# Designed miniproteins, single chains, continued (4), part 51

Each design is a single chain, and the fold is of that chain. pLDDT is the mean over its residues in the fold that is shown.

## One batch from the design tools (miniprotein)

Design m13862
Fold by ESMFold2-Fast:
Structure m13862 (fold): chain A 61 residues (1-61)
Amino acid sequence: AQEELEKGKKLEAEGKYEEAIEHYKKAVELDPNYTEAAGNLYNLLKSLGKEGEALKFFGSL
C-alpha cells in the first residue's frame, strides 16, 4: 500500500498522471482505509475532470 502511494506521488510529480492514477488505485485496493492514498487519487482525478470516475471507483470497493 505505502510503496504504491510513494510511486504514485513520484509519477504525479513527473507529470505521468495516467501511471500515477494506476498506482494510487492499487494503493487504495490494497488498503481501502488508506486515507492519504484515497485523497491523492480523488484530487488527481478531480483535477483531470474525472471526478465521476473517482466516485465510481470508490463505490466499487
Scores: mean pLDDT 79

Design m13863
Fold by ESMFold2-Fast:
Structure m13863 (fold): chain A 73 residues (1-73)
Amino acid sequence: SQKEIGAFLRAKLEAKGLSLAEAAAALGISRATLSAWLSGRTPIPVVALAVLLDWLDVPEEEKKRLLEEAREL
């Protein structure tokens, strides 16, 4: 679900010591937009999810699984 993908991304940000503001800046978006994606209020575009997962150094196998899940939503 969108909420589960958002929770996963938030956990990865916390594990790397990265703030929501830093993640939003890396994507070239507002903090409000990223917050909406992470809470599941707004669907995460698959391209934006792919960029976030690459930026967070998520392993390729896990990245593929999450991208497939996002396409099904």
Scores: mean pLDDT 79

Design m13864
Fold by ESMFold2-Fast:
Structure m13864 (fold): chain A 115 residues (1-115)
Amino acid sequence: GAATVTAVTVSPAEVTVKEGGSATLVGTATAASATPLTWEWLKDGELLLSGTGTSVSSKMNGRATMVASDAGTATLTITDLTLSDSGVYSLVATGTDAAGTSSGVAQSTLTVLPA
């Protein structure tokens, strides 16, 4: 059989913050018989950050950071929020082994309100 990625979650499922604040989204995934997971955070379907296994990734100026671990977590933190940061944030976790590749997806909605 193919590698199986299961139980992908993002917490919180919905978050509302004022402009200038910060948001933290905690992603988890379970995989059986897989190599280190590949993690992708998407904003409104566009790739924001990615990493494989234990990794740290950030956007320009460090406003968005992902901290990922081999224990099946990938945490996204966004600071100095603007109204344009509102949207659907999706976590894609992908596992690959000799049997094949499988992925799971979960999402959270971030709403940024005027200050």
Scores: mean pLDDT 80

Design m13865
Fold by ESMFold2-Fast:
Structure m13865 (fold): chain A 80 residues (1-80)
Amino acid sequence: SKQKELEELVEKANELLNKFEEAVVNKDKEEAEKLFAELEETMKQIKALLAQVYPDDAEEETASMDEFIAELKKKAEEMM
């Protein structure tokens, strides 16, 4: 189901976030950039599924996700 796909993508995003945080702590800029790109792509897929599974809530959830990604990008830029 699309709900199961959404849950699996959320789990993948959490795994990527943990790896990204580890790369940031280790000051591995190349790995952090790679993980951030994968996280952004995964979040884009989550947003698309949110619009299909929870259309009435998708706008608010998408805005929250965009804010979260912006903060992560700022964190990655501060490493450079």
Scores: mean pLDDT 82

Design m13866
Fold by ESMFold2-Fast:
Structure m13866 (fold): chain A 65 residues (1-65)
Amino acid sequence: MEMEVLAAAVAKTVAERAGIKFEVKEEDGKLKSTLTAETEEQWKVAEDLKAFLDKVTGNSEVIKK
């Protein structure tokens, strides 16, 4: 849906500015977003973005290194 694409674009912009790796994949007609965070500050931003994405797409993952 258009709203899911816009949410992913906003999340990607915020993640990239925070130094977080952002990846989007389509699975069974749904968008899956993956956020890779390396610092505690990035983990907090990634978890906030996950909560935002989960409300729109319902399918997001955070990878902590």
Scores: mean pLDDT 76

Design m13867
Fold by ESMFold2-Fast:
Structure m13867 (fold): chain A 72 residues (1-72)
Amino acid sequence: MREEAEELGRRAEELFARLPEEVREAVLREAEERMRRIREEFAARGPPSEEEREEALLELARYLLELAERAL
């Protein structure tokens, strides 16, 4: 699971490197907002378990990849 998230994150980074500076900045801002919301949800529910952290990381990696692909 975590390894899959790392691979997706790496792919998103490669796509981000190909985006114009302004577009890449906008995509990163959306990603940061998504991360903030995830952290707020965990804060409300209590500290996440290792499995919950891995699942959240995978979801975030997928989201970042989708944002990068849309920006292309």
Scores: mean pLDDT 72

Design m13868
Fold by ESMFold2-Fast:
Structure m13868 (fold): chain A 60 residues (1-60)
Amino acid sequence: SIEKKKAALETTIKEVDAAIAQAEELAQTSDNSELYRAQVEAGLAVKKKLEEQLAKLEKE
């Protein structure tokens, strides 16, 4: 079902968004800011790909 795939992607996007927010907070408060900044960038790249997949499913 396309609707099930869409719901799964939306759930994963929310989880990735929460992980990005946590990594951003740790980047500001931690001595390992470089590590957490890299995690934010990786998370944003994953989120972009998931949003592109969601957009393609809405077209089908």
Scores: mean pLDDT 84

Design m13869
Fold by ESMFold2-Fast:
Structure m13869 (fold): chain A 97 residues (1-97)
Amino acid sequence: GPPLGVVEIDLEGDVTPEQLPAVREAAKRIEEAAQKLLDSGHAESYEIELRVEPAPPGQPPRVRLRVRITVKDFTPESRELLGEIGRAAAEARAVLA
């Protein structure tokens, strides 16, 4: 059937080298949950991009995390997976603040 809607996440900010693993872990959790949504038929597609821009010496690298998920339904299973995506995105946002 037609998609129910689109979940979009677009986060950008400066991170220290020490903070970067936490952003990468959040991106991995989002990708794993999005893949489960796709495999279970609750999503039509997903796109995830984590971009780390090199910075000159003495400046933090800049990170952008972009996620787009085309969701087909809102069941208890898809709600749990979307909740995990939301939690991981909130953790990434806290690091980027």
Scores: mean pLDDT 86

Design m13870
Fold by ESMFold2-Fast:
Structure m13870 (fold): chain A 51 residues (1-51)
Amino acid sequence: SKEETIKRLAENLVLGGVSEEKARRIATKLVEKFGTDLSAAAPELVRLVNE
């Protein structure tokens, strides 16, 4: 589900050093844009993490 994908991605971002609020925001935006297949999301993920 989208909710599970958001949760998993946010958890991974927090483990990587991103704050919980920023991680949730990034995860939500990526899943909203790419759905549950995040294979094409890497460039957008890198951009959002560096904002």
Scores: mean pLDDT 81

Design m13871
Fold by ESMFold2-Fast:
Structure m13871 (fold): chain A 84 residues (1-84)
Amino acid sequence: AEAVRAALAAVREAAAAGDLEAAREALRRLWELAWGDREAEERARAAALEAAARLDPSLSLEEQELALILAAAEALAAYLLGRL
């Protein structure tokens, strides 16, 4: 549980700072914690698709990727913590 909270906090901080590499690394840690879990994958995918539908196309590609990473991380963490 602590590892999930720490990884999610890292994604949120990286996204707020616009640090794409840090956000990718923190999301990778969440994916490792969810390794082999099909439901976690499905929920992350659904969250990313939902976020993609709301993206402002005037945003940079880096800003768009950060928004998708944040959405996937929130969904993964919620599922792993038993909130989804």
Scores: mean pLDDT 80

Design m13872
Fold by ESMFold2-Fast:
Formats: sequence, structure tokens, C-alpha cells
Structure m13872 (fold): chain A 93 residues (1-93)
Amino acid sequence: DPRLEFLRSLVGEPLGPPINPEAVEAFLAGDYEKAVELFEKDIKENPNNPLAYLLLGEAYRKLGQDEKAKEYFKKAIEINPNNLRAQKLLEEL
């Protein structure tokens, strides 16, 4: 499953709490503006999901909004300090 492999590449095992599949599909399709909207809705309903913050940060980075991406990667690390992917993405900005 390419969605599952994509999510595992970002957070490793285990994946953590469930995330909106429509948001992931929008991201994988390259519709980053829609992905941002759907992930922002997801974090409003579940503010402690580090995967949603990580993907929101990646979507902002794809849109060239590096400062917003950095903010959301920091949020993902705050919730899960062992998230090495979020730390590496933050260092790349």
C-alpha cells in the first residue's frame, strides 16, 4: 500500500493515531493546498497527532512556505520528541 509506505517513511513504526485518508490522498496527488486544508481540520479535531503536524509541515514546504513548515515540524517534535524524521526535515529548512 503506497499510502502506508509513505506514512511509514515519515514516522517509522508504529504509525501512531489514525489520520484522514482524504488528506493523505490530496498530498500524494500533489494537491498541497487541499492537503493543508484537510490536515488543519484533522489537527483541530485531534491536536495531539504528531503525524498530522508532520504532513501539514511537508505540505507547506511543498508550497514553498518554509517558515510555516518549520513551525509545524517543531509541533510534531514537541508531541513526539523521538520523531527523527521531523527533526531532519526541520534541519533541512
Scores: mean pLDDT 75

Design m13873
Fold by ESMFold2-Fast:
Structure m13873 (fold): chain A 65 residues (1-65)
Amino acid sequence: SDELVDRIMEITGLSREEAEEIVRAAEEGRADEVVTRLYLEGKLTPEQAAAVARLLREQGLLARP
């Protein structure tokens, strides 16, 4: 959702395009892959990566139903 994209941008300082990539990947069950890539690219701190993972889990997007 747009609200989730906006929250990810607020937490991370990522661009809208990068935040939308995270949300799309999460909907496809690939959130860990994309978050790990961004962390390894130096675009996320460990704290930001953990905060995004928590947010996605709260939205039901890290675990399948």
Scores: mean pLDDT 81

Design m13874
Fold by ESMFold2-Fast:
Structure m13874 (fold): chain A 78 residues (1-78)
Amino acid sequence: MVEFDEEAREAAIRAAAEAALAEAEARGAAPAELEYLRLVLENPAATDAGLRAGYAATAAGQSNEAAIEAAIAAIRAA
């Protein structure tokens, strides 16, 4: 079995994003967080670009909001 191929990884990302989106909607999360999760569901293959951009922003000491915006921009650019 190929447990760590891109297809299996994208399926795991979609499942996690779907669960996260449902939880975020239930708690009334910020629009930017909902937008990010929807983009991950629409393009799971671009999730790595978004994740790297978000972590880079956080590592640079930027706010959580700025990190989410950076992740959204990276996914849209992919």
Scores: mean pLDDT 74

Design m13875
Fold by ESMFold2-Fast:
Structure m13875 (fold): chain A 57 residues (1-57)
Amino acid sequence: SAEEILQRLKENPDDVSVIQEALRELEKLTPEERRRLLQAIMDISVEVGKKKIKEKK
């Protein structure tokens, strides 16, 4: 499900295989679920970026 893919991405945001699986799942989802998954992926990417900035402080 989309929720399971999102949880896996949160735990392993840089795992290329999980990212590829998420992209394949986008083709199976409704437009509403697709927008939600894409938004969550973007949010995770922003959080990873912020974490790297905080660690440099």
Scores: mean pLDDT 70

Design m13876
Fold by ESMFold2-Fast:
Structure m13876 (fold): chain A 89 residues (1-89)
Amino acid sequence: MEEIARLRAEAAAAYAAGDLATAIRLAEEAALLELEELAKKYGIKEEDKEKLKELIREAARAALAGDLEAAQALQEEAAKLGAEAYAAV
């Protein structure tokens, strides 16, 4: 949690400085770390975890390409899959 909070704070600072690529990369790293911690805490299945990791990476790539609509859709898909995986526990 501390590491995730630090990465998110650094991402916000990079965004404020106009370094969008660094901001997106740090946000992606924070999201991946949060997924690993939540998967361990709630016992999320490995297959669901890997699918969520891929969606997080795809969302970051879409954002880096400037496709914010695709990035938002991928984040929404990740949230839905995460909720379904949690409900299966």
Scores: mean pLDDT 77

Design m13877
Fold by ESMFold2-Fast:
Structure m13877 (fold): chain A 69 residues (1-69)
Amino acid sequence: SEVVKLYKELRKAIDAGNDEEALKKFEELMKVSDKKTAEILVNGIMSELKARKREDLLKKVKELYEKYK
């Protein structure tokens, strides 16, 4: 599944601290996901970033997601 592949690559980029790659993979993930799947994935990603105190990346993820609502 392309969704599963992109989600893994997104998580890997977050773990590596590569915010540029993380945002790129997040946007690709939004483009290939249906609206309901995208909403579930975004909620999970936002919760993880909040727990990791990545407020900078969390803000950018929220801003990007507004384009795909």
Scores: mean pLDDT 87

Design m13878
Fold by ESMFold2-Fast:
Structure m13878 (fold): chain A 58 residues (1-58)
Amino acid sequence: MKVRVVEDYTATKEDELSLKKGEEVELLEQVDEYNVLVKSLKTGEEGLVPKKYLEEVE
């Protein structure tokens, strides 16, 4: 599922991705209540991002 970044996010942990507002990423898995595993369509990198920084693109 494609989701869009709604606000810039800067990774604070080694398992997280930094993303810019407006980037599209592939949602791979919801890992907990607050965090999802995503893959950047721009770089191909995978990592965790807080779910609140993402919106569904449909």
Scores: mean pLDDT 80

Design m13879
Fold by ESMFold2-Fast:
Structure m13879 (fold): chain A 80 residues (1-80)
Amino acid sequence: VTAEQYYLKGLIFERMEDYDSAIYWYEKAIELDPTNADFYLNLGRVYEKKGDLEKAKEYYQKALEIDPNFLLAKRRLEKL
């Protein structure tokens, strides 16, 4: 099992609007690969969709720590 496989499961559940399952699988992806900024961006996006803006901000900041040029994470932080 790879981090990318868990990430893809997170994406599928997020598209189904099953945000709790999406969070679960994104967290599993991060456990296997904590250096992929996309995992943190998508986890932040799911928390934002759930209305947890504090968690969303935390994960967008983490994505930027990993990739300082991650424009999507920067823009999402600016609009929170």
Scores: mean pLDDT 89

Design m13880
Fold by ESMFold2-Fast:
Structure m13880 (fold): chain A 54 residues (1-54)
Amino acid sequence: SLEEAREQLRAFYKEQLEKNIKKADKSTLETILKRLRFAGAPDEVIEELEKKLK
């Protein structure tokens, strides 16, 4: 289903963010977060990940 495809896409971008959080610059991490929002990640998940960027 479309929702299953979106879940897979969200899982992919979340994994990319976790891999890059220690290595990538802020602009790269912000791009990944933007991709997660467009893939339909809940605001709560985005907020938690944004806190890790501090």
Scores: mean pLDDT 72

Design m13881
Fold by ESMFold2-Fast:
Structure m13881 (fold): chain A 82 residues (1-82)
Amino acid sequence: LTEEQWREAEATLLMLSNLSDEEIRKRARELGFSDEEIERIVEQRKVMNAVLDLRSGMSVEEVIEKYGEEIAKRALETVEKT
């Protein structure tokens, strides 16, 4: 794997982890990700968690309250495409 491919794999593992958002930010920073890359990882993980909550029967209103409107909208778009 190249450095770039390894970083992409690490980002994917962080998104699939059970770490808190703050722990993800800390570990991604330690791995050499930029602040912009770190925020993309955190946001994508929030979207994935929101998708799982929606699929488990959580209401749209509850997801908006838990994750915020922007993340909830992205999660809904993901669920609708699948």
Scores: mean pLDDT 77

Design m13882
Fold by ESMFold2-Fast:
Structure m13882 (fold): chain A 55 residues (1-55)
Amino acid sequence: SVEQAYLDHVRSVYPPELVALLEKALAEKDPEKREKLLFEFAEMVSKLLLEKKKS
């Protein structure tokens, strides 16, 4: 599935803490809680990308 392919890619390129956040979001059945976890994941990814651009 597209979700599995994306998750496998994320596992190969991002720190395990970010991967764990994404996996929790994908496993969450409550859409409000899932959205909050996805937002946290997006914030962490954005912060990581900004730190890479800083240099």
Scores: mean pLDDT 75

Design m13883
Fold by ESMFold2-Fast:
Structure m13883 (fold): chain A 55 residues (1-55)
Amino acid sequence: SADDEKVKKALIELAKKMMPDDTEGLEKMEKAKTLEELEALFSELAEKYNQKLVA
């Protein structure tokens, strides 16, 4: 749906700002076919980002 497409674009743009060098993670998010898959991949990327902030 259009709303799902907006959510996907918003999460990918946020992910690019958080982890711009995580090309593999960003590519996986772009290839995600469902919001559930996209959310799981974003959570993984966000965990990496959090680890960088506390290191």
Scores: mean pLDDT 81

Design m13884
Fold by ESMFold2-Fast:
Structure m13884 (fold): chain A 78 residues (1-78)
Amino acid sequence: SAEIEALAARYREELARAGEALEAGDYAAAAEHFERAAELARRAAEAARAAGDEDLARLYEGMAEEARRQAEELAAKA
């Protein structure tokens, strides 16, 4: 769906920004970008589930959990 595609694109943008922040040593900014990525992935999972695509929902749930864990680790260093 167009909604899932838009959420996935924004998710990738936030991961790219997190990577840039990490290269700069800005752990606080990186944590914020990973938090935004996690929320976008969660929304994509909800949209996938509403569309009846359980496999895609499960994939995005995993991506959201990974992004959240990265955010938590980086926030602890900030």
Scores: mean pLDDT 90

Design m13885
Fold by ESMFold2-Fast:
Structure m13885 (fold): chain A 78 residues (1-78)
Amino acid sequence: TAAEVLRQIEERLAALDASLAKALAGAKTEEEKERIRRFAEMLRALLEGDVEKALELAPEELHPEVEEAYKELQEILA
């Protein structure tokens, strides 16, 4: 059901926050921390269905993957 999918999205967002904390602790430079934060914000935007924000945050190389992920998420939520 849609409610089950939304619960899974919330669970994944919480897991993303935990993974972000670990990645930031391992980062050696401010530039690495900024890249990690940007990547986490991109994933969060994707999980929330905000493809425009995700594309702004994503490296150009990942734009096709971002578009694909958004399309799949939209189909699941429909």
Scores: mean pLDDT 71

Design m13886
Fold by ESMFold2-Fast:
Parts: C-alpha cells; sequence; structure tokens
Structure m13886 (fold): chain A 107 residues (1-107)
C-alpha cells in the first residue's frame, strides 16, 4: 500500500540516522546518511520528503539528547530515556546501547 511504502522510506531514514550516529558520525552527517538510505528505498518524491522530515526530527532529538546529557544526572537520565525510546520506535532496539555509550562518552 501507499502507507506501507511511505513507512518503509521513513523507517530506512530513521534507522540509518540512528545507526550512523551510534557509530560515531555527527548529528548532521548521520542525518545525511539517513536521507541517502531513504533515496534507495523511496519510489516517489513524496516518500522521500516524508523520510527527510523524519530524519530531521531524529537529528533534532539527538541534538537535544546531547545537550541534556551534559546537564547533570537528571539530564543524563532524560537523554538515555530519549535515545532508548527513539531506537524502540525505529524498530532497532540494539542501537540503544551504542547510543547510550556515545552519550556517556560525551557527558
Amino acid sequence: SLEEEIEKAMRAAVQATLRAYAEGKSVDEAREIGIEEAKKVAKTPEQLEYARRFADAVADTLRGAEALSKQGPEGYEAAVNTVRSLAELAGDPEAAEKLIARLKEQA
């Protein structure tokens, strides 16, 4: 269905963005990698536009998590919960541990 094709493109963008960030890329580099992966899956400009918007939203959330991780113990816990939730929503819960490790290194 159209909905399944849009979801496929969005999922590709989000998963690739989170994985690239977990592997050490900057938020902006991870976002671009996510968009490039979505281009391989998207069949229409509209599907790519949805994927781009989701990659942008994930990038904004990761930037917020980085900022929170430096705000003391409560901020760090909020950042950990944020990246864990993102990984679960993306269907890639294994990415959560690598995301948490990166936040701890940057805290």
Scores: mean pLDDT 84

Design m13887
Fold by ESMFold2-Fast:
Structure m13887 (fold): chain A 104 residues (1-104)
Amino acid sequence: MQEEVERALERAEAALRILDYAISLAKDPNVTEEQLDEIRAVAAGAREHAAWLREFAEKVPDPEYQERLRALADEITRRADELNSLVDQKRIELEKQRAAEAAA
């Protein structure tokens, strides 16, 4: 169990790093619509991972580890929600930039 919990914590931290990278990409002024679609897929995968972490946490007998796993699942969900909001905002920005270039 302890090694399984440690692996789950390591995977959760890796998911947070991937989300941080995806957020940075979504903020890049040179990001493409294809990249935004890929970033949206990352957010969806992160939500699935968070759901798995919550289910796994219920099977963990140690209440401190259970709480840590739930906290990480909540953090992954928050970052995935932020990422989806950034993708939506960036699409609006790209549409405005295309309109401005067409007018120039």
Scores: mean pLDDT 84

Design m13888
Fold by ESMFold2-Fast:
Structure m13888 (fold): chain A 54 residues (1-54)
Amino acid sequence: DPLLERVRAFLARHGDRPVTLEELAKELGMSPEEVREAIARLQAEAGTDAVRVR
């Protein structure tokens, strides 16, 4: 999934700090709703502790 891959890559580059949904939406050209859905799917696949989003 290209959108999920882009979210994962962004979090990998910025995983040392909390990332906001606004930052993800702006950087990836996604709606906040799409970002929240992508994060939920990523957490389900990798585990909640692997993803930090405000």
Scores: mean pLDDT 70

Design m13889
Fold by ESMFold2-Fast:
Structure m13889 (fold): chain A 76 residues (1-76)
Amino acid sequence: MAKEAAERGKKEAEELAKAGAARGGAAGGAAAAVAAVGAAVDEAIKAGGEAGKEALEEGSKAASEAAKRALEEAMK
């Protein structure tokens, strides 16, 4: 289901962002978030159609939030 694919995308984005931040600080977290967006796109393509669109939107939002967190850490 689209929601399940989107939740997987969110979880991957958060895990990658945390791993990136731990190894490379804020810049690493941002890079991981970009990679997570790619993963979300791949999941959306596999889901296809309307389900794919929803998965992409949710994954993109999660990756954006992870990047925002990384940027906030860099700016403080």
Scores: mean pLDDT 66

Design m13890
Fold by ESMFold2-Fast:
Structure m13890 (fold): chain A 63 residues (1-63)
Amino acid sequence: SEEQQRALDKIMELFRHKPEVPVKEAVDALEPVSRRLAEKIAEAARGKDTVSAGEAMRALLEV
């Protein structure tokens, strides 16, 4: 979807500088693009301080 494509573009940009980022940073970056997908990342990374690019992308693409 267009929403997923925009979210993927944002994730690729975010993780260009680091292999892992703080969960809050990933959520804050994605919330303006898609609140729903930002919440999926927060849920997938619950109990962790950081999230990896792989974890974030998996959460976005999971049905």
Scores: mean pLDDT 76

Design m13891
Fold by ESMFold2-Fast:
Structure m13891 (fold): chain A 128 residues (1-128)
Amino acid sequence: MKEKEENEKLKKEAESVIKGFDELATQVREAIDLLRKDPEKATEKAKEIYEQGEELSKKAREVLDKSTDPELARKVANAIGILTGEALRAMEEARKVGDKEAADYFEKLRQVASETYRHALEKAKELE
C-alpha cells in the first residue's frame, strides 16, 4: 500500500518537526534562566534559537504543504503555539533585564513562529 507508506513517512517528518519545536521551547526556557545569570550567553543562545526556529519553521511549512491530514496540521500548530508563547515570555524577560539584543532575537522568533502557526491553522482548515 504505497499511500500508507507515503502517509507514514510524512507523519514521521511531522513528528520530527514537533519534537524540534518542543526542544526549541525548552531551549527558550533555559535562555530565560540565563538572562539573569549570564546575559552574554543568553544573547548568544537567543541568536542560535532564532536561527534554528527559522530553519525549523521552513521545514514545518514544507511538511504542511505535503500533508492531506488536518489532525497532523493541528498537532504541528499546537507545538508552534507553545514555542510562540515561550518566545513572547523570553522577549518580555529580556526587556526587563535590559538585554535589547536578546529581546530582538526572541521577537524575531515569535514573529516567524506566529506566521508558521497561522500557516498550519490555514492548512488544517483547508483540509477539513
Scores: mean pLDDT 86

Design m13892
Fold by ESMFold2-Fast:
Structure m13892 (fold): chain A 100 residues (1-100)
Amino acid sequence: TEVEAKLKEAQDLEASFKQTGNQADLLKAGAIYKQLNRLDLAAKVYEEAIKLNPNNAEAHYALGNVLKELNRLDEAAKAYEEAIKLKPNFAEAHNELAIV
């Protein structure tokens, strides 16, 4: 199915990351997991991406969105605050923080 194909794509991206160290593969895997509503997997790969590059504002923002959907609102707020700290004009992160 299309869902099975996307899940395999995300898993293949994680495997590619293990081979190459390319953080972009983790961000792509996280986006696919979020799209498939695999929120715990999405959070895990975004946290791994942030651990490798803590200065990626977009990764902190993406993690915030996943944590908000998991109803982990205090953690979501912290993720949005880090995104804003790294990119003060990040309008989307400001908007999300205001409602969390």
Scores: mean pLDDT 88

Design m13893
Fold by ESMFold2-Fast:
Structure m13893 (fold): chain A 60 residues (1-60)
Amino acid sequence: IDEIREELLKKQEELTKIWQEYQAAVAAGDKEKAAALSKEMLRLTDEINELAKELRKAEY
């Protein structure tokens, strides 16, 4: 349970960092980098949501 919680926090921090890089890429007009970062953000968001669901189900 604590492992899942720690992983959630780390992934949320990584998402924030990638979001900042994404904004910089969009501002610079780097479409390829922006697309790659967008894909990583989507993946992290999905992983965060799944871990949150897993945490709730494991407790119940």
Scores: mean pLDDT 79

Design m13894
Fold by ESMFold2-Fast:
Structure m13894 (fold): chain A 72 residues (1-72)
Amino acid sequence: SAVAGVRGVVDALEPEIPEAAAGARAALDALEAGDWEAARAQEAAVARLDAALQGLSPERQAAALAAARAAA
């Protein structure tokens, strides 16, 4: 499923951005449980993932994105 693919990407990002990855995982868990309100309330988790990735050095960002691409 699309959700399983996104979960794989989030898991691949955890070593570089663990806090943001944990938030995204919680949002995916809520979505899979059918708790759409809780999942939508965690929309900020996507923004936190983006901000965390952009805060990495270019080398670390490239490694994180390569791992995510391989998991997708």
Scores: mean pLDDT 73

Design m13895
Fold by ESMFold2-Fast:
Structure m13895 (fold): chain A 97 residues (1-97)
Amino acid sequence: MEINVTSVEVRQLSPLEAEVFIELHGEDLEAAERGARELERFVASLPGAEVVSKEVEETEEGVVVRFRIRLEFASEEEVKRLPLLLTAMDIRIASVS
């Protein structure tokens, strides 16, 4: 695939808040921007989700985009859905690869 999710780190900040660090690798700038746009669109579709930071780094192997995302959940039952949200994200990134 032209776009790969290479790293996902989750940090629980409180019972209803988490921070997600995501690293996307694109074969080139266009692929990386396509993946980044789809991730930003996905985050914008989620209640309580916010993109805190986005960093772009060009390397000899391609382009890396690093995201820091903050998630606020309405209940602890919604926190249990986090693995499903990460799976949905991976599917959406794969669809634009």
Scores: mean pLDDT 80

Design m13896
Fold by ESMFold2-Fast:
Structure m13896 (fold): chain A 66 residues (1-66)
Amino acid sequence: GKEETRKKLLELIGEILDLIGDILEIERKLKDPSLTEEEKAKLKKELEEKEKKLKELREELKSIEF
């Protein structure tokens, strides 16, 4: 029912907020000029993986609206 939809919505919002927080932290780390090329590559890979998951969760969130 409507309560189950609400619980799923709140859970997805929580996961989205956590991912946004992680993405912002990685972007902040990438601005450090002391990073090696290896460290930058690792952070960019983590960023790409989290951005992909965020996109998937946003698509799932949109599916709840319709």
Scores: mean pLDDT 82

Design m13897
Fold by ESMFold2-Fast:
Structure m13897 (fold): chain A 66 residues (1-66)
Amino acid sequence: MLEEIAKEKNVPEEAAKLLKEAERLIKQGDYIGALEKAAEASKLLKEAGMEEAAREVSTAVYNLMK
């Protein structure tokens, strides 16, 4: 899901790497680590002017934790 958002939103490569790392951490059950990586990605997206993409990342991570 996070990888899918990165691909569909055409996010910067650095943010995409962080989203992929977050998804890997979720798969391993490391939800704290996943939130850290997702927060870093959201920060980069917001700084790049991609506020909508940053919101979608935060929402997707939250949904994966539910």
Scores: mean pLDDT 74

Design m13898
Fold by ESMFold2-Fast:
Structure m13898 (fold): chain A 62 residues (1-62)
Amino acid sequence: SARDIAEQLRRAIEEGDSRAARELAAQLAKVVGASEDAAEHAGVMLATGRSVEEAIEYARRA
């Protein structure tokens, strides 16, 4: 589910859907046990072309 949420977050960011991106970042934070700030940074990583795996790993470590 973390991968599915992260992939949806990347799509929301690519489409410029700020509301969906915010909601998906909050869901990612809950699923991986990260802060919302860490999940938002993971979103920036996805927006800059980093992989879903790298973004999830960052959120878990932060």
Scores: mean pLDDT 79

